# Ledger of designs, part 59: designed miniproteins, single chains, continued (3)

Each design is a single chain, and the fold is of that chain. pLDDT is the mean over its residues in the fold that is shown.

## One batch from the design tools (miniprotein)

Design m10016
Fold by ESMFold2-Fast:
Parts: sequence; structure tokens; C-alpha cells
Structure m10016 (fold): chain A 86 residues (1-86)
Amino acid sequence: KKYESLAEKYEQQADEVEANAKTKEDFRRAASLYIKAAEYYYKSGNYDKAIELFERALQLAEEVYGPDSAIAKEARKLLEEIKKKK
């Protein structure tokens, strides 16, 4: 219950930041908020939502830093770990 409420809060914040994003810094912040939301969905047992938001964060990381960046590689690793839990 508490983790799901926090997940929803961070997801809403991430959506707002992404919708109003103008700079690379804004997209970085959106990605980090999606990661936080995904972590709380994972803790709440909502793995489908966690995977969805990790995938969104990975997409933003690839767009900002590039697909071969360390950040994109780390995001892919986390996503694969979450998928193994299902």
C-alpha cells in the first residue's frame, strides 16, 4: 500500500517533468524519477508496472546519453534483473 502510493507519486512527477522537458537535464530528471517509481512498484509486487517504467527510463537514457553509454547499459541490466523476478 505505502510503496504503491509512492510509486504512483513518482510516476506522476516523472510524467510531468517529461511533458515539460526542454533540456537534457530535464530528460535526465524524468528518467531518474521513472527509475524511482519502478523501484517502488517492484517493492509493491507490481512487476509489470516496474518493467514498463524501467523501459521508459532506458529509452530516455538512450536518447540523452546514447545506447552505448554506461547509464544505458546499467538501466538494461536492472531491467533484465526485474524480468527474472517474474
Scores: mean pLDDT 79

Design m10017
Fold by ESMFold2-Fast:
Structure m10017 (fold): chain A 100 residues (1-100)
Amino acid sequence: SEEEKALDYERKAILAGNQGNYEEAVQYLEKAIKYMKEEDPELYIRLADIYEQMGNYEKAIEYYKKALEVAKKRNMPDEEIAQLEGRIKYLEKKYKEKKS
């Protein structure tokens, strides 16, 4: 099924990420998102995390913001939303300091 494909790609992404194969992890996460029936904020969080590990902080912030948008649409707990907002603010501040 498409749900089984999504889970298989997520599993492959986790393995690739753990091995430092970040570009491969991104490709697998993009495929997992494609085969998911409903948008899962966790997949966007995983993408953001991989981009952060790659040092691509602009894309990391972009995907955390997308995860936040999906989390709000799904009425996730306020505590989880606050954690995502805190992570975004932390990263934005960190990269402004690195540019000055």
Scores: mean pLDDT 84

Design m10018
Fold by ESMFold2-Fast:
Structure m10018 (fold): chain A 55 residues (1-55)
Amino acid sequence: GRYAEAARRLAESGLSPAVAGALMAANTGADAQELADAMRAGDYERAGELAEKGA
């Protein structure tokens, strides 16, 4: 999905998982800690699902 691709691009840009998670949370309303954990695990599909449900 679009959010999973966005999560991958944030990781590719060199952002830390915590910063990437916070940015996704700020833009979607999803939980920043859950997003950070998904980004840290490299599970961009899960990060995308969390972001989509938060939006």
Scores: mean pLDDT 80

Design m10019
Fold by ESMFold2-Fast:
Structure m10019 (fold): chain A 116 residues (1-116)
Amino acid sequence: AAAEAERARLVAQLRARADVLRQLGLERLAERLEALTEAAERAGDLEALRRLAALAAQIMDLLIQLITTTDPAERERLLEQLVELFRELGLEPEEAREEAERARRAADAFAAAQAA
């Protein structure tokens, strides 16, 4: 009962996170997160769902920081951390770098669209 409720909550949260990533143009990352979530759900692997939820939360936190940060050195640090997390989700090094570059562009576009 408690484990089933936790699994359902984590799956719903992960699907919501994947939707946000897709809206930001991070389609490759969203598809990877969805595939891993589906595999873990199918296997009944609660620990895998917890690890995925933690990784997704870290990615979302770094993306928010990237949107709000204007310091070039800190932006580069955040992007390096995003590449590392994308690789933890199983993206190849080049794919992880390409997704981080898309994240940078999405953050810049979001910041530019903010009306004062």
Scores: mean pLDDT 86

Design m10020
Fold by ESMFold2-Fast:
Structure m10020 (fold): chain A 91 residues (1-91)
Amino acid sequence: SNKLREQLLKLAEELVKLGEEYFKQGKYKEAAYLFILASTIFESLGLYEKAAESLRKAADAFEKLGMTDLADKLRERAEQLLEKAQRKKEA
């Protein structure tokens, strides 16, 4: 359904906005989870660049928490999503 896709896109964008607000407040764990949820929704919609951007924001939040290994893994996953986005543009 086109309407369902629009509602999911709006939800993902609002989750990113809320995550950015929590990040500004120093609520890095809450921000990270919101960015991961947004990334999952963007990926389900085939929006791989937006999904990758959201995972990078989550990685930045985990880095603020000293969770460097987790941040690195999320950045690697974001790069994989960007490669998927690039392949979609080349097809």
Scores: mean pLDDT 90

Design m10021
Fold by ESMFold2-Fast:
Formats: structure tokens, sequence, C-alpha cells
Structure m10021 (fold): chain A 60 residues (1-60)
């Protein structure tokens, strides 16, 4: 799970409409994200109304 500092930073960036920045901030603070941490980030972004946030870029 994210630290309180990482959670606050992700929430802040999500509120600004910056999903990639939020993910990058979580990785910067926590190191490589676990599945649980990635889910928590995506949940915060979804709650803020942001969509299309994935840590790795899909390659169609």
Amino acid sequence: MLSPEARERVRELAARGDPQGAIDAAVKLEGPLTGEQAEEVSRILAEAGVRGFLPPAPVP
C-alpha cells in the first residue's frame, strides 16, 4: 500500500488531471509499484474522475 505522502501526492496530481504525473510520483516515492500499490493509484485516479491511466503504455 502507498505511504501517506505518496497517497497525498497522487491525490494532488489526480485533482489537477495529471494521471501520468500521479503514477510517476507514486513510483518516485515508493520505488517500483506492487500490484496493490498500482491498484490504489488507479482507484484514486478513478475517484477523481480521471480515466486512461496505465503505468506501462500499451502497444497495440
Scores: mean pLDDT 70

Design m10022
Fold by ESMFold2-Fast:
Structure m10022 (fold): chain A 83 residues (1-83)
Amino acid sequence: MVERARKAIEEAEKHKEEIAKLIAESTGMSFEQAKAEVDAALEEVRKMVEEAEKNPDDEALKAQLEQATRTLEAAVKKAEEKA
């Protein structure tokens, strides 16, 4: 999971502007606000990765990281389709 999560973060960073554009279009918020939300989400997932490395036996944390990773992967896929 940790390695998969790191790859998802890297791909999301590459597509950050397209993801932010999709969020802005779907929510009506400004591109600047959408970009800030993407940055905040990426920082949150990075913190989850760090905590998962420190606590490998934490099943709840693993489940949260898996869900966050899936969310990033889905966002990247949508950004690629719209780019």
Scores: mean pLDDT 80

Design m10023
Fold by ESMFold2-Fast:
Structure m10023 (fold): chain A 98 residues (1-98)
Amino acid sequence: SAEEKVEQLLEELEEAVENFDLEKFEKVAEEIVDLIVELLKNDPEKLEEYLSEAVDILVEIRKAIENKDLETARKNLERLRELLKKVIAEAKEIPDIE
């Protein structure tokens, strides 16, 4: 379900980018941040590292949408896709210590 959620969020983010829809972008960006927090909550050091990188990428996508720079937005979407793949892989290695 985490992999399916990532694919859904990336698809929604691609639609926001194609339409220069800042409102949809901000909503999806919040859901991506929430997902990273949920997946990495048991490893605070990895959470800080991956969340910081994700926020930096999301800021660049937001700026690209504001400037109607589709090429820069798409480049940063690919960076985000690769980051979220790493987040999922890392989450599978974190022991459930509840």
Scores: mean pLDDT 84

Design m10024
Fold by ESMFold2-Fast:
Structure m10024 (fold): chain A 65 residues (1-65)
Amino acid sequence: MEEERKEMEEIAEELKALPLVSSVEIEGDKIVLTARVESELDRAMVEIMAAVLNSLGYKVEVRYE
């Protein structure tokens, strides 16, 4: 559990570095990513990232501003 928590914190840190990401929160075992998207490409990128993280076993919730 602590090792998974550390991995989630590292993922959150990397996600915060992305221009499309407004905020990242960790809620229990879930990563909550809030994104501001202005184009179909931006939205597709966010959806692809969430899908990749889910496929790796992370629980990800995407919220849009």
Scores: mean pLDDT 77

Design m10025
Fold by ESMFold2-Fast:
Structure m10025 (fold): chain A 82 residues (1-82)
Amino acid sequence: MLEELKKKAEELRKRVLELVERYKNGEISEEEARKEVEEILDEMYAERKKLGKALGLPISDEEMEKIYEENKDKIIEAFLES
């Protein structure tokens, strides 16, 4: 189980890096890049919640979800700038 979560996290990270390179090279539009980054972030957030529960961490799911939703656009912008 933990190895599967680790592989998923690594795969999502590779997808973000590939997407950022394609965007910076002008291969995809900003609109397409934002959409794909948002999809990857949603997957990363879901996997992070699963990992935290598996490790027995006290996760404030409601507070974490509010922070994520309120800052989603800023997070996407930060990923595209990285």
Scores: mean pLDDT 69

Design m10026
Fold by ESMFold2-Fast:
Structure m10026 (fold): chain A 94 residues (1-94)
Amino acid sequence: MEIETEFAWPGRKELEGEGEVYLPEKGETVKIRARLERLSEKEARLTIEATGPLEEEEVIEMALQALGLAARELAEKEGLELEVSEVKLHVELV
């Protein structure tokens, strides 16, 4: 799948994020692990591993939120600036 979006990069080409959400309507916890690899200034690969009852679009949104938090934390820890750019994501669900 290909998606065009904006992402705030922490000055590194690789980023990992994890997320967990409890869904009270389903009585289940969803967990995701996401890896984002910047292939070029305009392209990146997003690899997502997810467990629980989410649709593909919801999994991708959750992964991008987790990666956004990880980017912010990395930038804050290492004194890096976040660079916002528009990127084409090559999405792989595993």
Scores: mean pLDDT 77

Design m10027
Fold by ESMFold2-Fast:
Structure m10027 (fold): chain A 66 residues (1-66)
Amino acid sequence: MLSAEAQQLLLENTNKLVAEALAKHPSVAAELEALHKKLVEAIRNGDLDAYVEYSTAFLKLVAKAP
């Protein structure tokens, strides 16, 4: 279970990373927004396994984006 402090920090960091990725990679914006929703849900549910899975998918998407 995530502490309230850890949950808040993860939400803030995730929101910043997604905002920067959307600005740099508009061609994959729909996929980034879908992953953002899944990441926020995982954080709010304290589901670290889902968070790791969606974070990995996010990083792979950004790495492959033009």
Scores: mean pLDDT 83

Design m10028
Fold by ESMFold2-Fast:
Structure m10028 (fold): chain A 66 residues (1-66)
Amino acid sequence: MANLQAYVEQLEKQVKEFESKGPTIRQLNVLYATASIFLAGSDDEEIRKKLEELIKRVKELIEKQK
């Protein structure tokens, strides 16, 4: 449960960095896959909500790369 909080924080920082720097589609796909794996493995409702929000933000970045 709480151990995943540090990983979620790192993913949040990575998404913020990508929003400022113009990432490659490959970088976005890797981030999407990582967040999806964490979501599938997490039963904590707060962590799941944060991961769903991060996945949404990554999807928006992917759409902007088209």
Scores: mean pLDDT 77

Design m10029
Fold by ESMFold2-Fast:
Structure m10029 (fold): chain A 80 residues (1-80)
Amino acid sequence: AEEKAKKIKEIAEEALKKIEELVKKKAPLSEIQKVYDEMEKEVQPLLDEIEKEDPKLAEKTAKYLQEIKIKMEDLVAKSL
């Protein structure tokens, strides 16, 4: 469970960095959306597995993901 939670955090942080770079380069919203969608596809199965093993850890991990998503949305909003 902990290993999967760590992997989710790494995936989310890498996606945030990619979105930051795309925003700096004034990339199309479609490219930013693709990074976001790819992150969601990778983290969702891992989060589902954590929930089966440790529901409390899954809740904490989901909350962290939500914080990262808010940062992503803020970056995109400020670029528009």
Scores: mean pLDDT 82

Design m10030
Fold by ESMFold2-Fast:
Structure m10030 (fold): chain A 60 residues (1-60)
Amino acid sequence: MALSPEERRLIGLALAFASKGLPSVDEALARKIAEFIRALFGREVPVEAVLAYARELEAA
């Protein structure tokens, strides 16, 4: 996925704040993270992009 550096940072930041020891990110959580970013930062990030980035972070 061709995410901008800013979008990657926003997703990472949202995941860090929402983490609270989360073992994985499913579609429902990814959708909530995307809505959270939209509500707070006015940025519209696709749920699929949130999922893909979360999987990359989990696999690292």
Scores: mean pLDDT 67

Design m10031
Fold by ESMFold2-Fast:
Structure m10031 (fold): chain A 59 residues (1-59)
Amino acid sequence: MEPPEFVVDLPSDATPELREALGRAAAEMQRRIDEGKPWDEVLEEFRRRVAELRAQAAA
């Protein structure tokens, strides 16, 4: 069994607030995956959050 690891890229321009929030969210998502939730579903939700924050930061 060789599932891909959960990965997230944190932008260097992100504020410590965003980095911390993303880190906590990632840890929470990882726990949900470990609890038996499908990582694809959890990953998609996390990806949306990251994209959302990036869009706002880029604006």
Scores: mean pLDDT 66

Design m10032
Fold by ESMFold2-Fast:
Structure m10032 (fold): chain A 117 residues (1-117)
Amino acid sequence: MSIVEKVKELLEEILASPDPEAETARVVPELVELAKKMSLEEFKEVVELIVELFARSSPANAEQLLALLNAMLSVASPEQQEVAREVLRERAARETDPAKRARLEGLVAQIEAELAR
């Protein structure tokens, strides 16, 4: 099984859960370990998958997807952080929901602050 396919399975487990917050807490350590093994291309594909699901999710599920993305960013290389920034910026520019757009823009600002160190 590819790393991307494994992440997709974990995301589906969270979105199908009656308690997405508790399931996210369970999944985060496994996602962090998978993220450490990702190539730049795999990392980009996973970030694109998470932001696409975020755009289509309920507010509760959207917050869980952002928590997973933040966990991945915490172990990301500078090159992976740069890729995530560009993916998030492109999605924010296309987002029609002002609340979701603001959350994506907030993550872009967070990554830019980290890259400036």
Scores: mean pLDDT 84

Design m10033
Fold by ESMFold2-Fast:
Structure m10033 (fold): chain A 102 residues (1-102)
Amino acid sequence: MQYLQQGVQLYNQGDYQQAIQYFQQAIQTSTDPRVLQQAYVWLGQAYINLGDYQQAIQSFNQAISIDPNNSTAWFWLGIAYSRLGNDDLSRQYFQRARQLRS
């Protein structure tokens, strides 16, 4: 939890490189699926901000593998594919995210 919270603070400051380090520490040190899926979602968002869409996709897929009902992970997966120009897959993931929020 402490590493996740520190990573979020760094992310909010725009320090995405440092935020990634803390999210990776949260992943390495936690066995709680709720912490792990949150850390992977934040890790993916930091990669989006750095333009590393492939690593973002990997991170969101890890969150989804832990909790397939993580609507936030599906939403950000849609953003990542949109940034790569795959609009059809992006729309499918946004639809999935909306289904899971209800």
Scores: mean pLDDT 89

Design m10034
Fold by ESMFold2-Fast:
Structure m10034 (fold): chain A 61 residues (1-61)
Amino acid sequence: KLSKEELEREIEEALGKMAIAIAVSAGFSDEEIREVAEKILAKIKHEEAREEVRRYTEEAL
């Protein structure tokens, strides 16, 4: 059973990764993807979710 905090972390990770994937699919430049990532990371409150989204962004570049 996931706690509320665990579920929130998973949602933040999933939404963050989705936003990066959409930017990549839309043909955004590496610079534009970095800008999108910075904005998303600033909104993520859970450190574990932030690290996963950061890693995903680095792999996408």
Scores: mean pLDDT 83

Design m10035
Fold by ESMFold2-Fast:
Structure m10035 (fold): chain A 87 residues (1-87)
Amino acid sequence: PPLVIVVYSKSAKEENAKALADRIEREAGARVEIIKLEGDEKEAALKARELEEERRREGGPLTVAVTVSEDEGENEAQALAAIARLR
């Protein structure tokens, strides 16, 4: 099964990360991992990119990483984009 990594910073709520993860699991049937960072949203975005590249190099399952925002509209868009990338 595909893997999705949900990365959130200290500025984003853990509840938003869990909601995003639950939605991706329900709609895409993916396994989801959640990672918290002490940095800001820009650091979370960089880490998500690094994790995708690292997992791709390891030859594991298709891996997509997404970052959690405080903006619910951005989180909705990121959920839809991640689900689309898995199809």
Scores: mean pLDDT 77

Design m10036
Fold by ESMFold2-Fast:
Structure m10036 (fold): chain A 86 residues (1-86)
Amino acid sequence: MEKLEKEMEELDKRYEVAKPEEREEIEVEAARLYAERVLLLAERGEIDPARAAELFEKAAEQAEAEGKLEIAKIFRETAERLRELA
């Protein structure tokens, strides 16, 4: 978990100095790290995987509505994995 949090902090710093075209790639990477963190918390029993899956499904719908298709895909895949843990 601590390593993942450090990677997210480094990603935030990269986003601040990134060119607009590089920011999309950073947003996708941030979505993957966030999803991995939530999956680890669910595996540890620290969060309800069924509720987390519902939240990720809604987040995927919002990302798709905004045209962020890669992020929407990551969130949907994460919701399916969370449902398997439930």
Scores: mean pLDDT 77

Design m10037
Fold by ESMFold2-Fast:
Structure m10037 (fold): chain A 72 residues (1-72)
Amino acid sequence: SSELERQAWEAFAQEMAKKYPLGPQIVDMVKTIMKAKEKDEEEAKKLAKEKSAQLSKIDPQLGEKLLRMFNG
């Protein structure tokens, strides 16, 4: 992954941590997906979809944002 991709994920994680009570949990989800992506793109894609679905139950926009971040 590029340095720009890492910075984009970090910025997303920081935004989530500031705005939501579940921010720390969302940051951990992002870090887990990033680490998985470095080792196995298919597994990371599966995790991103699963975590997005979980977040969409809380806030549909939050789930979409996570998927856009992964695919962007």
Scores: mean pLDDT 73

Design m10038
Fold by ESMFold2-Fast:
Structure m10038 (fold): chain A 90 residues (1-90)
Amino acid sequence: MTDIDELLDELLENPTREKAERLGRLIAERFVPRLRESGLVFAFVAQKGSSTVTVTVEMLDEERREVEVRIRYKDEATGKEIEVVVTYRG
């Protein structure tokens, strides 16, 4: 999971929408095949100073095997927010 950890650290230090999209796609590619079958909700939070990245993976439609990966960056000091959603169908 080194690549996910690196992207999380980059996003926390220098947040861009493109980095959030890359992180969302990487997480979708890695976890979606497993989560699609189990209907699980998974959430991960990374923090650095006032900055937080929240990753949420959720089954939107179990019949359609549709999974949403949501990446949300928030900086409490500046109020800056970035939200990216990647939808996967299996």
Scores: mean pLDDT 73

Design m10039
Fold by ESMFold2-Fast:
Structure m10039 (fold): chain A 100 residues (1-100)
Amino acid sequence: SDEAEEYIKRLEEIKEKIENAKTYEELQEALTEFNKLLYEMVEKGILSKEEAQRILGEYTQRLLDFIRETGLSIKDEGYIKAAKEIAVEAIEKAIKAIEE
C-alpha cells in the first residue's frame, strides 16, 4: 500500500541516521524517532502490536546481553558501534514485517 511504502521510506531514513551517528546522543535521538514511528505504525494498523513488541524486545535483550558480556558503557566506541548494529537490525526487521 502507499502508506506501507511511506513508512518503509521513513524507516530507511532513521536507519541512515543511526548508521551516521557518531555519539550516543545522536544514536538516542534516532532511536527515539524509531520508537515513535513504531507506535504510529501500530496505531495506523501498518504493523501489529505483537510485531512491534517483538522487535523492541529483541533489540533490548541483545543490547543488555552485549553490556553484560563486555562491561562497556555509552562512553565507549565499542558500545556505540554494537548499539548501532543492533538498532539497524531492529529497523530491518520492521521493514521486513511491513513487506510481508
Scores: mean pLDDT 86

Design m10040
Fold by ESMFold2-Fast:
Structure m10040 (fold): chain A 67 residues (1-67)
Amino acid sequence: APAEAEIRRALLEAGRRALELQSKVDDTRKNGTPEEAEKAQSNADKEMQRLAGETARRIAEVRARAA
């Protein structure tokens, strides 16, 4: 069904963004100071929480339209 495909795309997109955020933290850990790495991780955690909320809302909207 179209709704299932849209939900799958939303989850894949969210997964890619989460990996990009973590990759940025990993790069900072390798090339920056421990303090910069900690700040980068904290910022990434907040962005991942926002991403999770946005993805959940998008999935809920798709399900509501499909009902």
Scores: mean pLDDT 83

Design m10041
Fold by ESMFold2-Fast:
Structure m10041 (fold): chain A 90 residues (1-90)
Amino acid sequence: MTPEEEERRLRLAQLVDRYINGEPLTDEEKAEIDKLIEQDKKIGELVREYARAARTDPEKAEEYRQKLKELGVSDEDLAKLDALIARFRA
């Protein structure tokens, strides 16, 4: 996990905890939550495309891998994903 990814997850968890505890969020904090959720959605979509491409198109798989790194997905998490995908290649 990169420091940036860890900070994003920690920040999202802190904001969600404050909301659950009935603490008011500022407009800026609400916008921050929305931005973090949208980033997580994009990461999820790219993970699915990477897993598909890794089995059929190595060139596209490398492109998606670079996009995931740009969004803060760590080399460790990508290695875990690669190991999982390899199990499905038989």
Scores: mean pLDDT 70

Design m10042
Fold by ESMFold2-Fast:
Structure m10042 (fold): chain A 97 residues (1-97)
Amino acid sequence: LSDEVIELRRKAGEAWRKGDFEKAVEYFKKALELIPEEDVPARIEFLKMIADAYEKLGDFDKAIKVYEEARELARKHGDEAAERFFDVQIEYLKKNK
């Protein structure tokens, strides 16, 4: 990952620690834009962090959409464990929102 992505991840972590999940989403999204499309594991990781932050905000519809995006990436790249994880999260949020 580039130095800029690492710094954005650090800033997102600081925002998360302070309970500023909206700011954390902003930093994670900015970092995601800088991650190469071929770095699928890193893209999945950042999508998961964005979805987790939306869950903390109570924005379940946005969390579900981001988890669906992460699931599709995992599916296309043969990561069955990640795909299954996201399927479970999506179903949980749909039933408990």
Scores: mean pLDDT 86

Design m10043
Fold by ESMFold2-Fast:
Structure m10043 (fold): chain A 87 residues (1-87)
Amino acid sequence: SKVEEIADFLVESIREAIAASRDKTKPEDVLESISKLLAEKLKEKGISPEELKEAVKKLFEKYPNISPETKEELKKVFEKVEKLLKE
């Protein structure tokens, strides 16, 4: 489905954004860098905030063994990305 394709794209895009943010030392700078890079990739693909929400839900369903701590950090990234997509 389109939602599953977006979820897979999110996994790849997050990995790339993390790699591109390796020069950041402060946690808040890492979060901002990852969120901005991910939002840019999603805008280039024409992904809406609504599609992002559905894809994030699907992502967590596909990866239920993610630690609670990692899941909360990813939620923070996705909330910031959703806000950036509305700009």
Scores: mean pLDDT 82

Design m10044
Fold by ESMFold2-Fast:
Structure m10044 (fold): chain A 90 residues (1-90)
Amino acid sequence: MKIEVKETRTLTRDEVAEYLQKVINKLKEMVGADEKSEISVEIEYDEKTGALKVTITVKSPDGKEGKATFLVKNPGDEVEVTLESIEIKE
């Protein structure tokens, strides 16, 4: 299952960390993550958009995988965070 969200939020730098953590917690819930689940965060600079591309992946022991992809732009005092997609692989 893959859902294209494409929701943009304007957040302070502190709020970005809280928002990303909330999404990690939601992915854990969606894939039935436990203490044996792997969580990876990949950050890369996207030269085409001038944004940081953040990919969060949660893998459960039973083979389910949840992935969320964000674009993070830092113009001035506020950060624009776009949740591009959520993907669940069973």
Scores: mean pLDDT 76

Design m10045
Fold by ESMFold2-Fast:
Structure m10045 (fold): chain A 82 residues (1-82)
Amino acid sequence: MPEVEVRADGTVVVRHDGRVVARVPATADGINLALAGGAALSGETGEPVRVRVEGREVGRFHASDSAAGRAAAEAALRAAGV
């Protein structure tokens, strides 16, 4: 299952099958870029993206669900303080 995690160290990590596939800064642009990468992986696998901020799940969405994807992005940005 694809995972996007915003970390307290100021990084965002995209994981798939336990592997780090991308790492970006925890800016608004970086978080949105990481979520777009997670959505692409969701589209390829048919699995949802799990979104976490500092170890807490803030949202989950499938690539086909644009409303859930927007809600997860808003929740992640709010929880990250950006």
Scores: mean pLDDT 85

Design m10046
Fold by ESMFold2-Fast:
Structure m10046 (fold): chain A 66 residues (1-66)
Amino acid sequence: DTIDRDRDRRFNDINRRNDDYVNDGHTNINNGNGADGFTNTNTRVGDNGDDGDRFTRDVDDRRRRI
């Protein structure tokens, strides 16, 4: 669905943009699903301090495209 994809990209873009401002200084939070960052940087996520579901979904979506 075009609408669903557009909405998804918007959330993804906003999430990445906001997280990038904080995560730009950290290269291990979104290296691989960000699992390693949960115990160390869980309070430094910036955009979402609870769950990185948007990040995981973004990676999954892009992999399917490739």
Scores: mean pLDDT 48

Design m10047
Fold by ESMFold2-Fast:
Structure m10047 (fold): chain A 86 residues (1-86)
Amino acid sequence: SLLEGIQKAVNDAKIGHAKGGIEEAQRLADEIGRLDPEASREVQKRIDEAKELLKNPEKADEASTKAGEAVNYARRKLEELQREKA
């Protein structure tokens, strides 16, 4: 039905959001790794958790949340490291 199609589209959007967050966090982890390899490993751990959640379609919301947490952590960490270098 149309309603079932809408529900699928919502789930697909959540999966897309999680994938986008993982990709963004990975880019930030690569930059962090040039400054602090240990901090980069902490970001990678959060990315890996989001990827594991994303393997289960029922956990798309959890994956999206975890990906967002990974991005937020990475952004804060990169800002801290850049300030230490300035």
Scores: mean pLDDT 85

Design m10048
Fold by ESMFold2-Fast:
Structure m10048 (fold): chain A 62 residues (1-62)
Amino acid sequence: MDEAIEELDKLIEELRSQGKTLTAEVAELYLRDGLSLGETARRLNVPVSTVSKHLKEFGEAG
C-alpha cells in the first residue's frame, strides 16, 4: 500500500519533468490525495472532463 504511494509520487515527478504538469497534478490530487473528480477539477480550475482525460492517459489509457 505505502509502496504504491511512493511509486505514484515518483511517476508524478517524472511527468512534471517531462512538461506534463497538469497530468502530474491530476494524479497527485486524485490518486495520491484521494480527492474526487469534481474536487480535483475545482482545485486545478479545469473541467471534470479534462481531469478524466488526464487520468485515462496516466493509468487507464485503454
Scores: mean pLDDT 74

Design m10049
Fold by ESMFold2-Fast:
Structure m10049 (fold): chain A 92 residues (1-92)
Amino acid sequence: MKVTISVYDEAGNLLHNPFTVDSLEEALKAVRAIAEEAVRTGRPLTLVIEVSGPREEHDELIEQVKRIAAEAGLEVSVEEEDGKTVVTLRPA
């Protein structure tokens, strides 16, 4: 699979250039780092996730993202728009 992740702050500013990883493991590693950044800064972060691959791999990725957010103590919301998954990570 390929996963492209874009990270935005609460004002909608792109914090990092969009990056692409080629595995579920690398995508989850990136999500953990982003979740830690949200906790560290106390600021909401929005992830726009694009997945190239089977729907089952996409669904697995999103369920793991929700788990990572919960373990970090973050409130998570997930929405799908035009083949992209928008995940908001908000400190409690």
Scores: mean pLDDT 81

Design m10050
Fold by ESMFold2-Fast:
Structure m10050 (fold): chain A 72 residues (1-72)
Amino acid sequence: SLEEAEKLREEGERAYAEGRYREAAEHFLKSAQLYKELGLYDEALKAAFKAIEAYERAGDLEAARNAFLPLN
């Protein structure tokens, strides 16, 4: 649902602010997937870029690259 996608985005933003980058990335990735399923492609793209950045900060470059693929 939209509410679930928004909640996951907010949880991601909180985790990111607290330095919990892997958790933030996972929340943003799930949020992006839900936004995409709802047809909200602009919001999905924004969440996916946040997930990529969070994975990069966590040192998980493989996951950062993989987060980009669902957008193509």
Scores: mean pLDDT 82

